Designed miniproteins, single chains, continued (5). Designs and how they scored, part 87

Each design is a single chain, and the fold is of that chain. pLDDT is the mean over its residues in the fold that is shown.

## One batch from the design tools (miniprotein)

Design m19010
Fold by ESMFold2-Fast:
Structure m19010 (fold): chain A 70 residues (1-70)
Amino acid sequence: MEELLEEYRKQAEEYKAKADALEAEYQRGVERGKVDARTIELKEQARRYQAAADMYASNARTLELLLEEA
């Protein structure tokens, strides 16, 4: 259980970091007026990584609550 909780937290952090990096690149593109196909791909990929991070974080929280109720 503890190993699974640590794995989910690690995955959430890794995907969040990837999402944040891509979102930052997207925002720089927008600020510079360079919104092209590459910029759109960055936003799309950031969105997917953020969704993955949220899912893993939610799973970690659920396991944490189950451990607290046990």
Scores: mean pLDDT 81

Design m19011
Fold by ESMFold2-Fast:
Structure m19011 (fold): chain A 62 residues (1-62)
Amino acid sequence: SALQEQIRKLILEQASIGVEMIKVTVEGKVTGKYEEADKRLDELQEESKRLDEKIQELLAQL
């Protein structure tokens, strides 16, 4: 269904954000620029939270 397709796409988008968070964490550790890494992680966490809310709303419609 179109609903299942949309949910799949959002979950994959959230997984992509998770990968970016790992990359940011590694760069912060390697460079010692923890403040820059923390700021970017906060932004990515807010994006992931927004996607989670959308996924939960769509899952409730199944």
Scores: mean pLDDT 89

Design m19012
Fold by ESMFold2-Fast:
Structure m19012 (fold): chain A 96 residues (1-96)
Amino acid sequence: DAERRLAELERFVREFVEEAKEMIEAGAPVSQLAALGVAAALQVFAISGSPEAAMTVLEGVDRAIAAYEAGDVEEAKRTLEEAGRRAIEIAREHLA
């Protein structure tokens, strides 16, 4: 059921984004954030079946890491939120 998979994906992405934001706020190493991002992309693919949604998460994490390394914590958090939202939108289209 597409509706069930979307609900599961929305919950997972929300939890992932909050965990990633907490890591950034705690000053976690970039390697830890990158590992979380890879795990999240794999799970997004597993739930949605969408390679595009998974790739959107990976690209979003890469951009967030670049902002984080530049010292722009607020941009890093915003980038993660936008990537999560876009991944859900792509998955919704894929599951339609």
Scores: mean pLDDT 89

Design m19013
Fold by ESMFold2-Fast:
Structure m19013 (fold): chain A 95 residues (1-95)
Amino acid sequence: MEEAERLRREAEFIEYSLELLKKMSESDSFSLSDLPEELQGPVGEFGLKTYGKIKEVFEAKFSEESEENGLKAIEEVFEEYRKKAEELRRKAEEL
């Protein structure tokens, strides 16, 4: 069904973008400019949005600036996106 395919594509985009952001954060040799030009915009926008959410979580839940607390904020936001992708896939299967 068309709606099921739309939901799966949204889930796939989230999963793909999270994997790319993780690779970019773990490797100085992998950057946004290494992506096809048509993906640089969407992935870049997703990255900025994700960074904003990480900052909000960090400022709301952690009173101390530390690398450990920063990683916890990143993990929480990434888990929320993974859960969203899973929910989208589940809805696609129910259609």
Scores: mean pLDDT 73

Design m19014
Fold by ESMFold2-Fast:
Structure m19014 (fold): chain A 63 residues (1-63)
Amino acid sequence: SSINKALELLQKGDLFSAFLILKDLVPSHQVTSFDDLAGEIIDLAQQLGSEDLVNTALKLQES
């Protein structure tokens, strides 16, 4: 699953690779800023309905 692969990348701290996978799953998503990549990932994860992705991205944003 692409979602599981993105989750694994986030757990390793690879935000950019996780973002690219998630962006491909939501082609309608408009990137607001690359300066807040964790925020973009949270938005994508919410659109995909993945609580694990949202929670993992939130922890990375707080770090």
Scores: mean pLDDT 79

Design m19015
Fold by ESMFold2-Fast:
Structure m19015 (fold): chain A 82 residues (1-82)
Amino acid sequence: MTEEELLEGLEQLEADLAELERRLEELDEETLRELLVQLDGLLVQLDKLEAAVTSPEVKAKIAALKARIEALKARIEALLAA
């Protein structure tokens, strides 16, 4: 995978996260639980990717996406607790 392909993939992920953030409160409890599992898997993949890349720009995008996913997980956990 090229750096350009990685950046395009990260930009698509950012867009997908933005859409998910917008829709969280309209999702059912089962879907929210499934998303937590998927987000945990995604964080593991991003950690591996961050360790493998050398580009400061790509590393910065990965770090920002990881922080965003962690915030999203916290929101989902709060919704499931309510």
Scores: mean pLDDT 83

Design m19016
Fold by ESMFold2-Fast:
Structure m19016 (fold): chain A 71 residues (1-71)
Amino acid sequence: APLSEEEIKKAIEELKKKIEEAKKAGKEEEALLGEGTLRQYELLTTENLKDEEIREKLAKLAAEIQAKLAA
């Protein structure tokens, strides 16, 4: 099944936390990219919470931020 509303909200909160971590790590460009994408996903999610593509994009962004922070 696609990501539930609660799961998407939790993923958004996790992304917000990862963006803050990126900012603390001096990854300013990654933080800005994450914030812009997060805002778009929040807007899209309001209209289409069951969209698997939105779920995949959210997961990819979270993974990318995590990888940058691990470097």
Scores: mean pLDDT 65

Design m19017
Fold by ESMFold2-Fast:
Structure m19017 (fold): chain A 59 residues (1-59)
Amino acid sequence: MEDVAKLDADSADRIGVALANGDRALARRLAEQAGVANPEAVASLTPEQAGAASRIAGA
């Protein structure tokens, strides 16, 4: 990825923290703000998988 502005490291970390706290609504909103193609899928991930979602969204 040369210039992927879909999900920054900070955004990915925030989504992971929201999921760890069980706040799926916040995780979904953060993913949508970061430009993720499917925020619903991100909100359904485990905190560990949330970091991988940025790579999937960029692919």
Scores: mean pLDDT 62

Design m19018
Fold by ESMFold2-Fast:
Structure m19018 (fold): chain A 68 residues (1-68)
Amino acid sequence: MRLSPRAREILREIGAEIQRLYFDEKASREEVQKRADELLESHRSELSPEEYAEIQRLADGMIDQLYG
């Protein structure tokens, strides 16, 4: 559960994109999941494996909360 400042910045970026797609674009769950996964993968070289896994869990949790 320890995220570096950069990992927390990446999490905020992903969270903002999830919210934008859900509230503004009314995107499907599948589209939101795909975009979140693509954003996280684009930052993989900047993250430890533990930070990557933690951000993935948190992003998945946000999507689950929004879509049920």
Scores: mean pLDDT 86

Design m19019
Fold by ESMFold2-Fast:
Structure m19019 (fold): chain A 72 residues (1-72)
Amino acid sequence: MEEIKKEIDKLFEELERLIAEVGSLPQAEADRRIRDIVNKISILTSKLEPEERKEVYQRIAELFRRYRAARA
């Protein structure tokens, strides 16, 4: 479990960097990359305990809120 949480943290770091750069990328490319990272996080999250899954889902929701704000 600890190793999976570390992998998820790395994916969140990649996602945060991508969101920071979204204005310099074609929208279709940015959307594809974000989707791919979120899919990887979702697969790893399915292997976690329920409490840990809630934390990950909350973090994803916050990043999507930031992404939508960056596109506005």
Scores: mean pLDDT 78

Design m19020
Fold by ESMFold2-Fast:
Structure m19020 (fold): chain A 85 residues (1-85)
Amino acid sequence: MTSPNLFLQRVQQLVDDLESQIDDPDVLRRIRRDYDRVRRTYGDRTALYWRGSQLSDVLYQRTGDESYRQLSRSYRSVADNLRRQ
């Protein structure tokens, strides 16, 4: 059967990997609280992409690596598109 669930599983794994790179418990607690709020309002898929965007933005702020800024923007764009549907 068709593979939409496989894409979501891969995104979940990538987002979990981003979280593992952040060693700041206060930042992670804030992101988790925001994730729960977005999940309740817009659903699991939208919340996953919002969390990915927030985690990528934190890594960009810490490293200055443009790839994290691009990743944050990409995840945010997907979340915004899902919210409008």
Scores: mean pLDDT 81

Design m19021
Fold by ESMFold2-Fast:
Parts: C-alpha cells; structure tokens; sequence
Structure m19021 (fold): chain A 92 residues (1-92)
C-alpha cells in the first residue's frame, strides 16, 4: 500500500544501516546481503511514492535519496557475493 511504501521510505535506511553494521561486526555476508536488499526495497518504495505523487518537485530529495539507496544496496549485495565466493574458494 501507499502507506507501507511511505513507512519503508522513512524507516528503511536506519534499519538497513543497523543490519550492515551488525553484518560487518559479525563477519556475516548474509546480514550484509539483507542490508543491501533492504536498501533496494527502501529506495524502490521512495521512487514509487514519488511517482504516485505525480513526480512533484517538492519530492526531489526523496527521489534522489531513493536512487542513492538502490545504488548502495546493489554495492552491498555485490560485497556479500564476493565474500561468499572467497569463502567457497578457501573450502575447495
């Protein structure tokens, strides 16, 4: 729903940062990947909300924030995948 998208846009980044920090502290590629997925979901929710508001110029900050969150999420997923590949090579 539109309300769920708005809530995710507002609360998703702090939660994603928490998961990222926990993943880095624990050395967990799974938590880093979850952080990346949440960043992407948060960014998509922000962009969908801005589109549903008719791309109002007043929401330019939310649109740009959404684009940044998607980019950051993709980078975190790539990091997690590279870490998983390194672990696989060490076990072979």
Amino acid sequence: SMQEKLELAHYGVPKAEELKKQGEKEGSSELIKKAGELYIQTGKAALEYVEEQGNDPGFEGLRKGGEISIKKGKELIKEAEEKEKKKKKELE
Scores: mean pLDDT 81

Design m19022
Fold by ESMFold2-Fast:
Structure m19022 (fold): chain A 87 residues (1-87)
Amino acid sequence: EAERAEEIGYKGGKAVSETLGDATAGAGVGAVAAGVARAIPEAAAVNGALAYGAGLGAEEAAKTEEERAEARRVRELGRELREEGLA
């Protein structure tokens, strides 16, 4: 379910960003999920939600404007892919 994937993404993105001290790493988790969503349309809603969550979690852990911008980019990409997958 997309809602559960978003929660998993959020916790994963935040945890990776906090553990490595780099929110671009947490955003990177979301970017990989977004890539999967694009490659496998049948999984777009779930992987888009995962990417959206990871971007949200990374943004909360971000300490610089560059990290925040990357997290926001992944969040928006995940939101768009989730919406496409649910259509």
Scores: mean pLDDT 79

Design m19023
Fold by ESMFold2-Fast:
Parts: structure tokens; sequence; C-alpha cells
Structure m19023 (fold): chain A 105 residues (1-105)
């Protein structure tokens, strides 16, 4: 279900914040890579219309997670920047996956 998938995305984004809190950027990158793979698999099962809806909702969740990261690390702008970098990478990978899906039609 879409709702269950979005909840998993939110949980993975929270896990990325926890990895950064622990000082483990490599683990945060691994979680981001796993999240990209899960999103790509979900998009591959969808129509372009459904994929666009998922894409907008996932981008919104990433933006919400960035706000959480800013609140979690108020005195650590470098750690917030690392989360922003990972979020931007996830968005870029989703953009590519959506373009690939639309090109198949």
Amino acid sequence: SLEEFLERVKEKLDEMIEALKAGNFKEAQKIADELVDEIRRELARMTPEQARELYEKVKSLIDEALEKAEAEFPDDPERVARFRQLGARIKAEIDTALEELEARH
C-alpha cells in the first residue's frame, strides 16, 4: 500500500538522522542508498501518474526530515549540510527513475 510505503520512507529518513547523530556518515549514506533502491522498485510497479504522486509525497517527506535534522543539530551546520546533501541525492535519483519510467511510454 502507498501509505505503508510512505511510512517506511519516513522511518528510513529518521534512521538517517540517527546515523548522523551517532557521527556515522557512512551508515547514513548506506540508508540513503537502500531508500533509493526501495523507491526505484516501488516506482517500477507504477503507472507514470501514480509515480508522479509518489514522487511529490516522497519529496515532501524529505523536506520534513530536513526540518527535523535542523532541529536535531541546531549547533552543527555541517551535519545538517550532510543530511541536505543526502536528501538532494535521493531526490535526484527519483527524478532519474521517473524520467526512465516516462521514457518507456
Scores: mean pLDDT 86

Design m19024
Fold by ESMFold2-Fast:
Structure m19024 (fold): chain A 75 residues (1-75)
Amino acid sequence: SNDDIQNQIDTLGSQSQQISQDMQQRLQTASPDEQRQLIQEWSDQMVPMTIQIYDYIYQYTDDKSYKDMADKLKK
């Protein structure tokens, strides 16, 4: 349902904010090698979440631009 889709978008949005905040905090004391690993871990988590958010927005709004953005990230 539309309410379920909106709830998924809100949940993923909150999770992405928390991941980004945790990343920023860890970067403050990280060595250069740790920084590279943290950025890779962050990217590995954020790209799939962004794809899911765009796919849910497309389902909710029928706006094909969100489908096109999700498809670009899948490459």
Scores: mean pLDDT 84

Design m19025
Fold by ESMFold2-Fast:
Structure m19025 (fold): chain A 97 residues (1-97)
Amino acid sequence: SMLDTLIAMAMIGQGNGLFRQGRYDEAIAVYQQAIEQFPNSDVMSHVYENLGRVYEAQGRYEKALGYYRRSLDLSRNGTSSRVQRIRDRIAELEAKL
């Protein structure tokens, strides 16, 4: 529903705030809660991308790759520029493994 999408977006904002503060485990918890509560929301692609970014910031590259790939799968109808950024991140992480 539209309400579910709005709540999921608010949770993304909360997680992003925690990520900017370096509070990575708390950011992950908020993103995981969004996935659990609103798995079919139109913004789930963004939640998976943000989980990838947090794990990447922690140096957990294999886990980051898994989430970026999930984000890409959900972004089949997403914007070309966002899809390209996710592909670039995947390529960069594969080079580090």
Scores: mean pLDDT 86

Design m19026
Fold by ESMFold2-Fast:
Structure m19026 (fold): chain A 81 residues (1-81)
Amino acid sequence: NELAKKAVEAAEAGDNKEAARLFKEAAIEAGLPEEVAEGLAEAVEKDEVVALMMGRAAYALTFNPEEALKNLKEYYEKNIA
């Protein structure tokens, strides 16, 4: 997933807003519900550590989408919902 790779690159460059946007698109494309993807993207935009963590999680959607989607949903339920 090219969007997931770009999300990682944006997060590593410190562009949290772009990382959040690209993460949201990559997560929705991979099958994450829009509400969950939006909540996670807001967390990415607000926190540098979360941005780096979620950028890497978005990259995992390229290689292990099933496990990555499960982990993203669990993070949302525990920390955002």
Scores: mean pLDDT 73

Design m19027
Fold by ESMFold2-Fast:
Structure m19027 (fold): chain A 64 residues (1-64)
Amino acid sequence: MTPEQKEAARALAERLLSDPSVFGPGEEGLPVKSWDDVTPEDVLAFARRHGRPELAAEAEKILA
């Protein structure tokens, strides 16, 4: 993963904090303990698990 992809994933994860349906990092939200450790794959997995196709599309775009 490039530093740019990791930063984009972090920015996307921070945007999730403004969504009342999203939890912080961890088992209830993203599978990481820190926002600094979020990857696009983590966001994609979260989006698929919680039925968030718009979020999945953004994560896939970062991975492309």
Scores: mean pLDDT 64

Design m19028
Fold by ESMFold2-Fast:
Structure m19028 (fold): chain A 61 residues (1-61)
Amino acid sequence: SSAADELARQGREAYEAGDYGTAARYLREAGKEYEREGDHVTALVAYAEADRLRREYGLPE
């Protein structure tokens, strides 16, 4: 969805700025929004990306 894509873009922007915590949160929110729209595959990818960032950068769950 457009809203989910906007959240994903904000996540990428935060990642580029080095704010990995904010990036992970935006990706989780994008995943939730993709789920609401019925795009379960893209939601799963967004959740996996957020989880990977949390693990790679030692972020709290």
Scores: mean pLDDT 84

Design m19029
Fold by ESMFold2-Fast:
Structure m19029 (fold): chain A 72 residues (1-72)
Amino acid sequence: EEDEKIREIVKQVADILVEKGLITPEQAKEFEDALYERIKKEGLSVEEARYLAGKVAKAIIDGKSFEEALKI
């Protein structure tokens, strides 16, 4: 259930970035996989996962490259 919520969060954020033309559908898959693995490895809560996904997305919106944003 928690894993499902985390996957839904990262997918929703990735979908928004694709809709805005900021990343490709292929990058959206990388975003989802990279953030999910990081969230699970660090033992983050659903709220912390939402914050992290938003923070990475904001970096992309603010003009950081996709690769640089994922390292945040």
Scores: mean pLDDT 83

Design m19030
Fold by ESMFold2-Fast:
Structure m19030 (fold): chain A 97 residues (1-97)
Amino acid sequence: SAAAREAEERELARLVEEAGERASELAREKAREAGLPEEVIEMAEKLGKVGIAGLLARHEAETGEQSVEAWRRIIEEKVEEAAELAVEKALEIYKEK
């Protein structure tokens, strides 16, 4: 039904937003624990938040899964992955400066 689809779409959007905030926080923590410069920590925080949407979109493209149930099963793993990639990319950008 249209109402059920709209409800699912709202919950998926909420999961992306919440996962982005968690990936941002985790990226900041990982960068701080690694003793990285404040510039890298700030960049990792921003990249972590943005990166989660891309990872979830890739999962949907590869599996065809775009449901609250399917995404909840993988969200913790994708948050960790987004945070790790964010720290790596922030360092790469910093070194190229």
Scores: mean pLDDT 83

Design m19031
Fold by ESMFold2-Fast:
Structure m19031 (fold): chain A 57 residues (1-57)
Amino acid sequence: TYSDEFKQKVIELAEKHKYDFKKVAEELGVNVSTVINVWRDHNVKLGIEDLKRAVLA
């Protein structure tokens, strides 16, 4: 239910703040849980798993 514009801002701010989701939430004026949910949705959509990112033992 989140707009693509909002999702993009979450991603950009997460990189800017070194993945400090509390700071991202503060800049966007939303709950940190909202930021975490958007980030999780983005990772699922990209098919990113920790094992695929690096160090797939």
Scores: mean pLDDT 69

Design m19032
Fold by ESMFold2-Fast:
Structure m19032 (fold): chain A 72 residues (1-72)
Amino acid sequence: MEEAAREAFELGYKLGKEGAEKGPEAANQSGREAGELARRMAREKGLDEEGVEKAAESAMLGFTKAYSLTQA
């Protein structure tokens, strides 16, 4: 669980940095993609619904952190 959440956070963080460079509309699209990718990865690993939700939340948290740090 922790490893999957960490991987999801790092994925979201990376996409958040890339999205912020392209502007707010691109950032919204990247945020949705990060959440969907995290859910797919968690389900492929056989995590239960709680684990899937935590992975998606971790990816969104990573995205938000990276985006916020990029905004001066």
Scores: mean pLDDT 75

Design m19033
Fold by ESMFold2-Fast:
Structure m19033 (fold): chain A 91 residues (1-91)
Amino acid sequence: PLRTEDEKIGAKLAEKFKELKEKYELKELSPEEIRELVDEIEKELRERGVPEEDIGIITATVTYLADTYGIGDLEALKEFADFYLELLKNL
């Protein structure tokens, strides 16, 4: 059951990121720009009382996707983080 839920979460995250990739302009990001974006997301999640383990998973995923796909819009990354957080709440 747990593995099946993880697979469903992964599929939904992939679909959400595909939407963001089509909705927002892709651009090359420096490591410093990625860090600033991720730090802002981490700060908001922490201020909202999200557990550190969930923050770590969300920010690691956001970092990987921003670096790999060039999503440099803070609102796009926040939208993805909020979507991921809601999936984790329903796990």
Scores: mean pLDDT 75

Design m19034
Fold by ESMFold2-Fast:
Structure m19034 (fold): chain A 100 residues (1-100)
Amino acid sequence: RPSVEEATDKLEMAFAWAVLEIEELIKKGELTEEKLEQIIERLKHMAAGILAQLSPEERREVLERFEAFARELLSKVPEEAKEYVQKILEELTRFMRELE
């Protein structure tokens, strides 16, 4: 069974992957609404799998740690990516709160 720390690390890595994917798609001029939705759905699927292994108390701790990480990462992304990363963050945090 993963610890809160292991679950947090996995969720942070999944989010960082999504951010890098968005930046790459923007650089290539290939970012579409469909691709953005696919990234969000994949990220939700990964988050659900990670959180399903935790108690409600552990999920809350993971969410708090993740939100702190995500806010810092959002401050560091290029301006062109900020609106898309913010949308992903808002959709993901809403989804994860609904799992509690």
Scores: mean pLDDT 84

Design m19035
Fold by ESMFold2-Fast:
Structure m19035 (fold): chain A 93 residues (1-93)
Amino acid sequence: MEELQEAIKEVLSLNPDGKLTREQALVVAREIAKKGGDEEKVIESFETMRETDPDGKLSENQLLAAVLMVHEKTGLTFEQIAEALREAAEELK
């Protein structure tokens, strides 16, 4: 969990408002899919949480909730998801 929370903060630091856009979330979803996650299930999890945000983005709380849903739906470990988030952050720089 600790490493996952750090990875979430790292990817959110790419934006001045500390929130992830839909386009950036798609990059994250592809990196998670490379770890063995179903890309459609990952995208669905992210969209579900994005819709709960007033500006349609993923804040720290929404992104954490989305990756917890990914863990439940795909069986990927928190370590695998954290690695995917860090790889996505590097790609988005």
Scores: mean pLDDT 81

Design m19036
Fold by ESMFold2-Fast:
Structure m19036 (fold): chain A 67 residues (1-67)
Amino acid sequence: MSKEELKKKGDELFKEGDKAYEAGDLATAIRLYRKSAELYRQSGDEKGAEEAERKMDEVALERERSG
């Protein structure tokens, strides 16, 4: 995959993570944000990766408190 394709897939997974979070599916949101961060790093988008990791951590804390 090109770097542009990796970034686009990262953007798509980040949006899917947001949708999962809005639906209350915290486990799916964490997984999607994690994959998004991986793709952003592979594309060279360090800022995107950091934003996705921050979202993943935020949702993971919420999931921990809801269990």
Scores: mean pLDDT 83

Design m19037
Fold by ESMFold2-Fast:
Structure m19037 (fold): chain A 57 residues (1-57)
Amino acid sequence: SMEEEIKKLKEGMEADIEEARARFRAQGLSPEAIEEHVARLKEGYEGTLELYKKVLE
């Protein structure tokens, strides 16, 4: 269903954010820098998701 597709998209975005956090950590970024990058990435994903929800709802 469309709801299931949106749910999978959200889960994919969340998984990507967690992978990005782990990757930044592995690259030796400071915890502060990691969270700053993750926050910006998350904001971008949330914005995109909200636009899609408006179109699909």
Scores: mean pLDDT 78

Design m19038
Fold by ESMFold2-Fast:
Structure m19038 (fold): chain A 84 residues (1-84)
Amino acid sequence: SAEEKEFLKQQFLLMSYVVELHVIVRIGEKINAPQDVLERLRELLREGERLAEQARKDPSQLAEIVEELGRIAEEADKILAEIL
């Protein structure tokens, strides 16, 4: 159904953003990013993981949480881009 497809799309986006945040933190660690930058990237990852857990507990919030995860991932991408 259209509703099932939209739900799966939102779940895919949630998982993709969380994976992206893990990858960004790993890259930051490998390039020996400044400690304050690395702490901010890890904070964004923790926020992302907390939001993903919230979506699991309350699926009605999934779309709103995915939108917020997109913003968090964009912030992390910008931080990483500035130090590469």
Scores: mean pLDDT 91

Design m19039
Fold by ESMFold2-Fast:
Structure m19039 (fold): chain A 66 residues (1-66)
Amino acid sequence: SEEAQRAADELRRKDPYIEPDLSPEEAAVLRGIGERLRAIGDEIDKALEAVKKGKPIEIKGPPLVE
């Protein structure tokens, strides 16, 4: 636990200009949200791609031609 906080502090130390006053909890939450948001976006993108390729899911062509 404390080791994780030290790791976060060391990371912040490398870029003091990025986040000079950021709590390890805040950083963890923000990172988690970013990852989850990315995952959700990927899931939606995958679904959209499936829909585009899955023409049968939305067949607009009725048996009546012309």
Scores: mean pLDDT 60

Design m19040
Fold by ESMFold2-Fast:
Structure m19040 (fold): chain A 79 residues (1-79)
Amino acid sequence: GKKNIIELLKSKNIKERLKAEDAIEKLMNNGKIPKTIGGYLAIYNTGLYNNNQDIKELGENQIAKQLKGREKEIQQALE
């Protein structure tokens, strides 16, 4: 099966993480998800690049919460 966006963000594969980030940015730029998600994406990246798992998971969990109910728009952006 295809990985969902949170599975892609959690991936050890940089190309999969970038695919998820690109999809989130496209959805924000098209007004399909709140631009506040950009702040959570920044928190996720701060945790990722500083090897801080707690901050990374905080970003992941908030992104997942904000994207709840938007699964169709997300799947379309990932295709």
Scores: mean pLDDT 84

Design m19041
Fold by ESMFold2-Fast:
Structure m19041 (fold): chain A 86 residues (1-86)
Amino acid sequence: AVPAENVALREEALALLPQAPREEDRTLAMASLYEGQLNPNQPAYYYLALGAIYRSLGREDEARRYAERALEIDPNLEEARRLLAE
């Protein structure tokens, strides 16, 4: 089962994928929040959220790294594949 927090993070990450951030400072604050909670047991959706955030900032290398990590945990995560495909 996926904890409620993981569902919320996934939904936030997916919301960032189709659109550019309106405020860069806000997006950086979200990235910092997710990174502060990052640990080895975090689900694929946590890494997807970070990847989507960095992609929205134009940081392709960081976005790719987090998307690849999400796919290592869940190879069927299509949203992470889309993030890698640009």
Scores: mean pLDDT 64

Design m19042
Fold by ESMFold2-Fast:
Structure m19042 (fold): chain A 107 residues (1-107)
Amino acid sequence: DIEKLVELTKKFLESQFGMKITEEKIEGNSYSIVAENEEGVKARVEGREEVRGNVRISELNIEFRHGDSFLRVRIRLTEGSVEVEIESSGDHPLIKEIEEIYRTLFP
């Protein structure tokens, strides 16, 4: 359920990274959220849900940025199966801390 995944992500951004949601848009099955914290880290969350035959696929893309550093986390949920892809660039400590948290959640 993409709606639940998006809500859990919003709570996680607020509780773990001190982020404030600055923008939220819902267009059909698509969710777009922008958040930032007092340390200047910005997050963009894109959520989508797709049905292929009898299978529901929820996809969440999260991008964290600070300066020239970024972290991208892609989560795909399919009927109890979770696929996670993590990509990062740059060496900013705040982005590396977020990366380590996600790698701990999805070992």
Scores: mean pLDDT 84

Design m19043
Fold by ESMFold2-Fast:
Structure m19043 (fold): chain A 69 residues (1-69)
Amino acid sequence: GHMPEFIDETSEPVPDRVRIEVTLKDGTVREFITPEGEAAGWLKLSAETIAEMLGLDPEDVERIRFRDV
């Protein structure tokens, strides 16, 4: 069959808020919920920048994940 045409730009709008889950190398997990309307800005940041904005040393961060609130 022929592959149908579709547009991806509107398939999943950015939420107003997102939960940021930061796992530190010592096993500590920190969670932060973005302010209303700021999720898109935070999702565009690098892992290092997110860590620094949260007051963490990027070298102590093992991973950062974005989750629904």
Scores: mean pLDDT 71

Design m19044
Fold by ESMFold2-Fast:
Structure m19044 (fold): chain A 94 residues (1-94)
Amino acid sequence: SAEAEAFLAALEAILARARALAAQGVPSDEIARWVIAELERLAAQSTDGFVRSLLRAGARELEELRRARASPEELIAALQSYVDMARALLASHA
């Protein structure tokens, strides 16, 4: 669907920016807070209950990593895994 494609493009853009921020030495807590805010913003704009639930699940996972004081490497790896999972799930529900 067009919404699923737009959603995936937004997630890939978030991942790309998170990687750039990590490469610039931005603290993992700041990167995590920004990613969580972007995922919650996308969830609030979504009219699809499945897409909204998937976005909120991602935000919750990032919040747990932030509380655990995950390294930038761990945070980026988790975000990549989330994007890969989201791509697979959305392809199955398109």
Scores: mean pLDDT 86

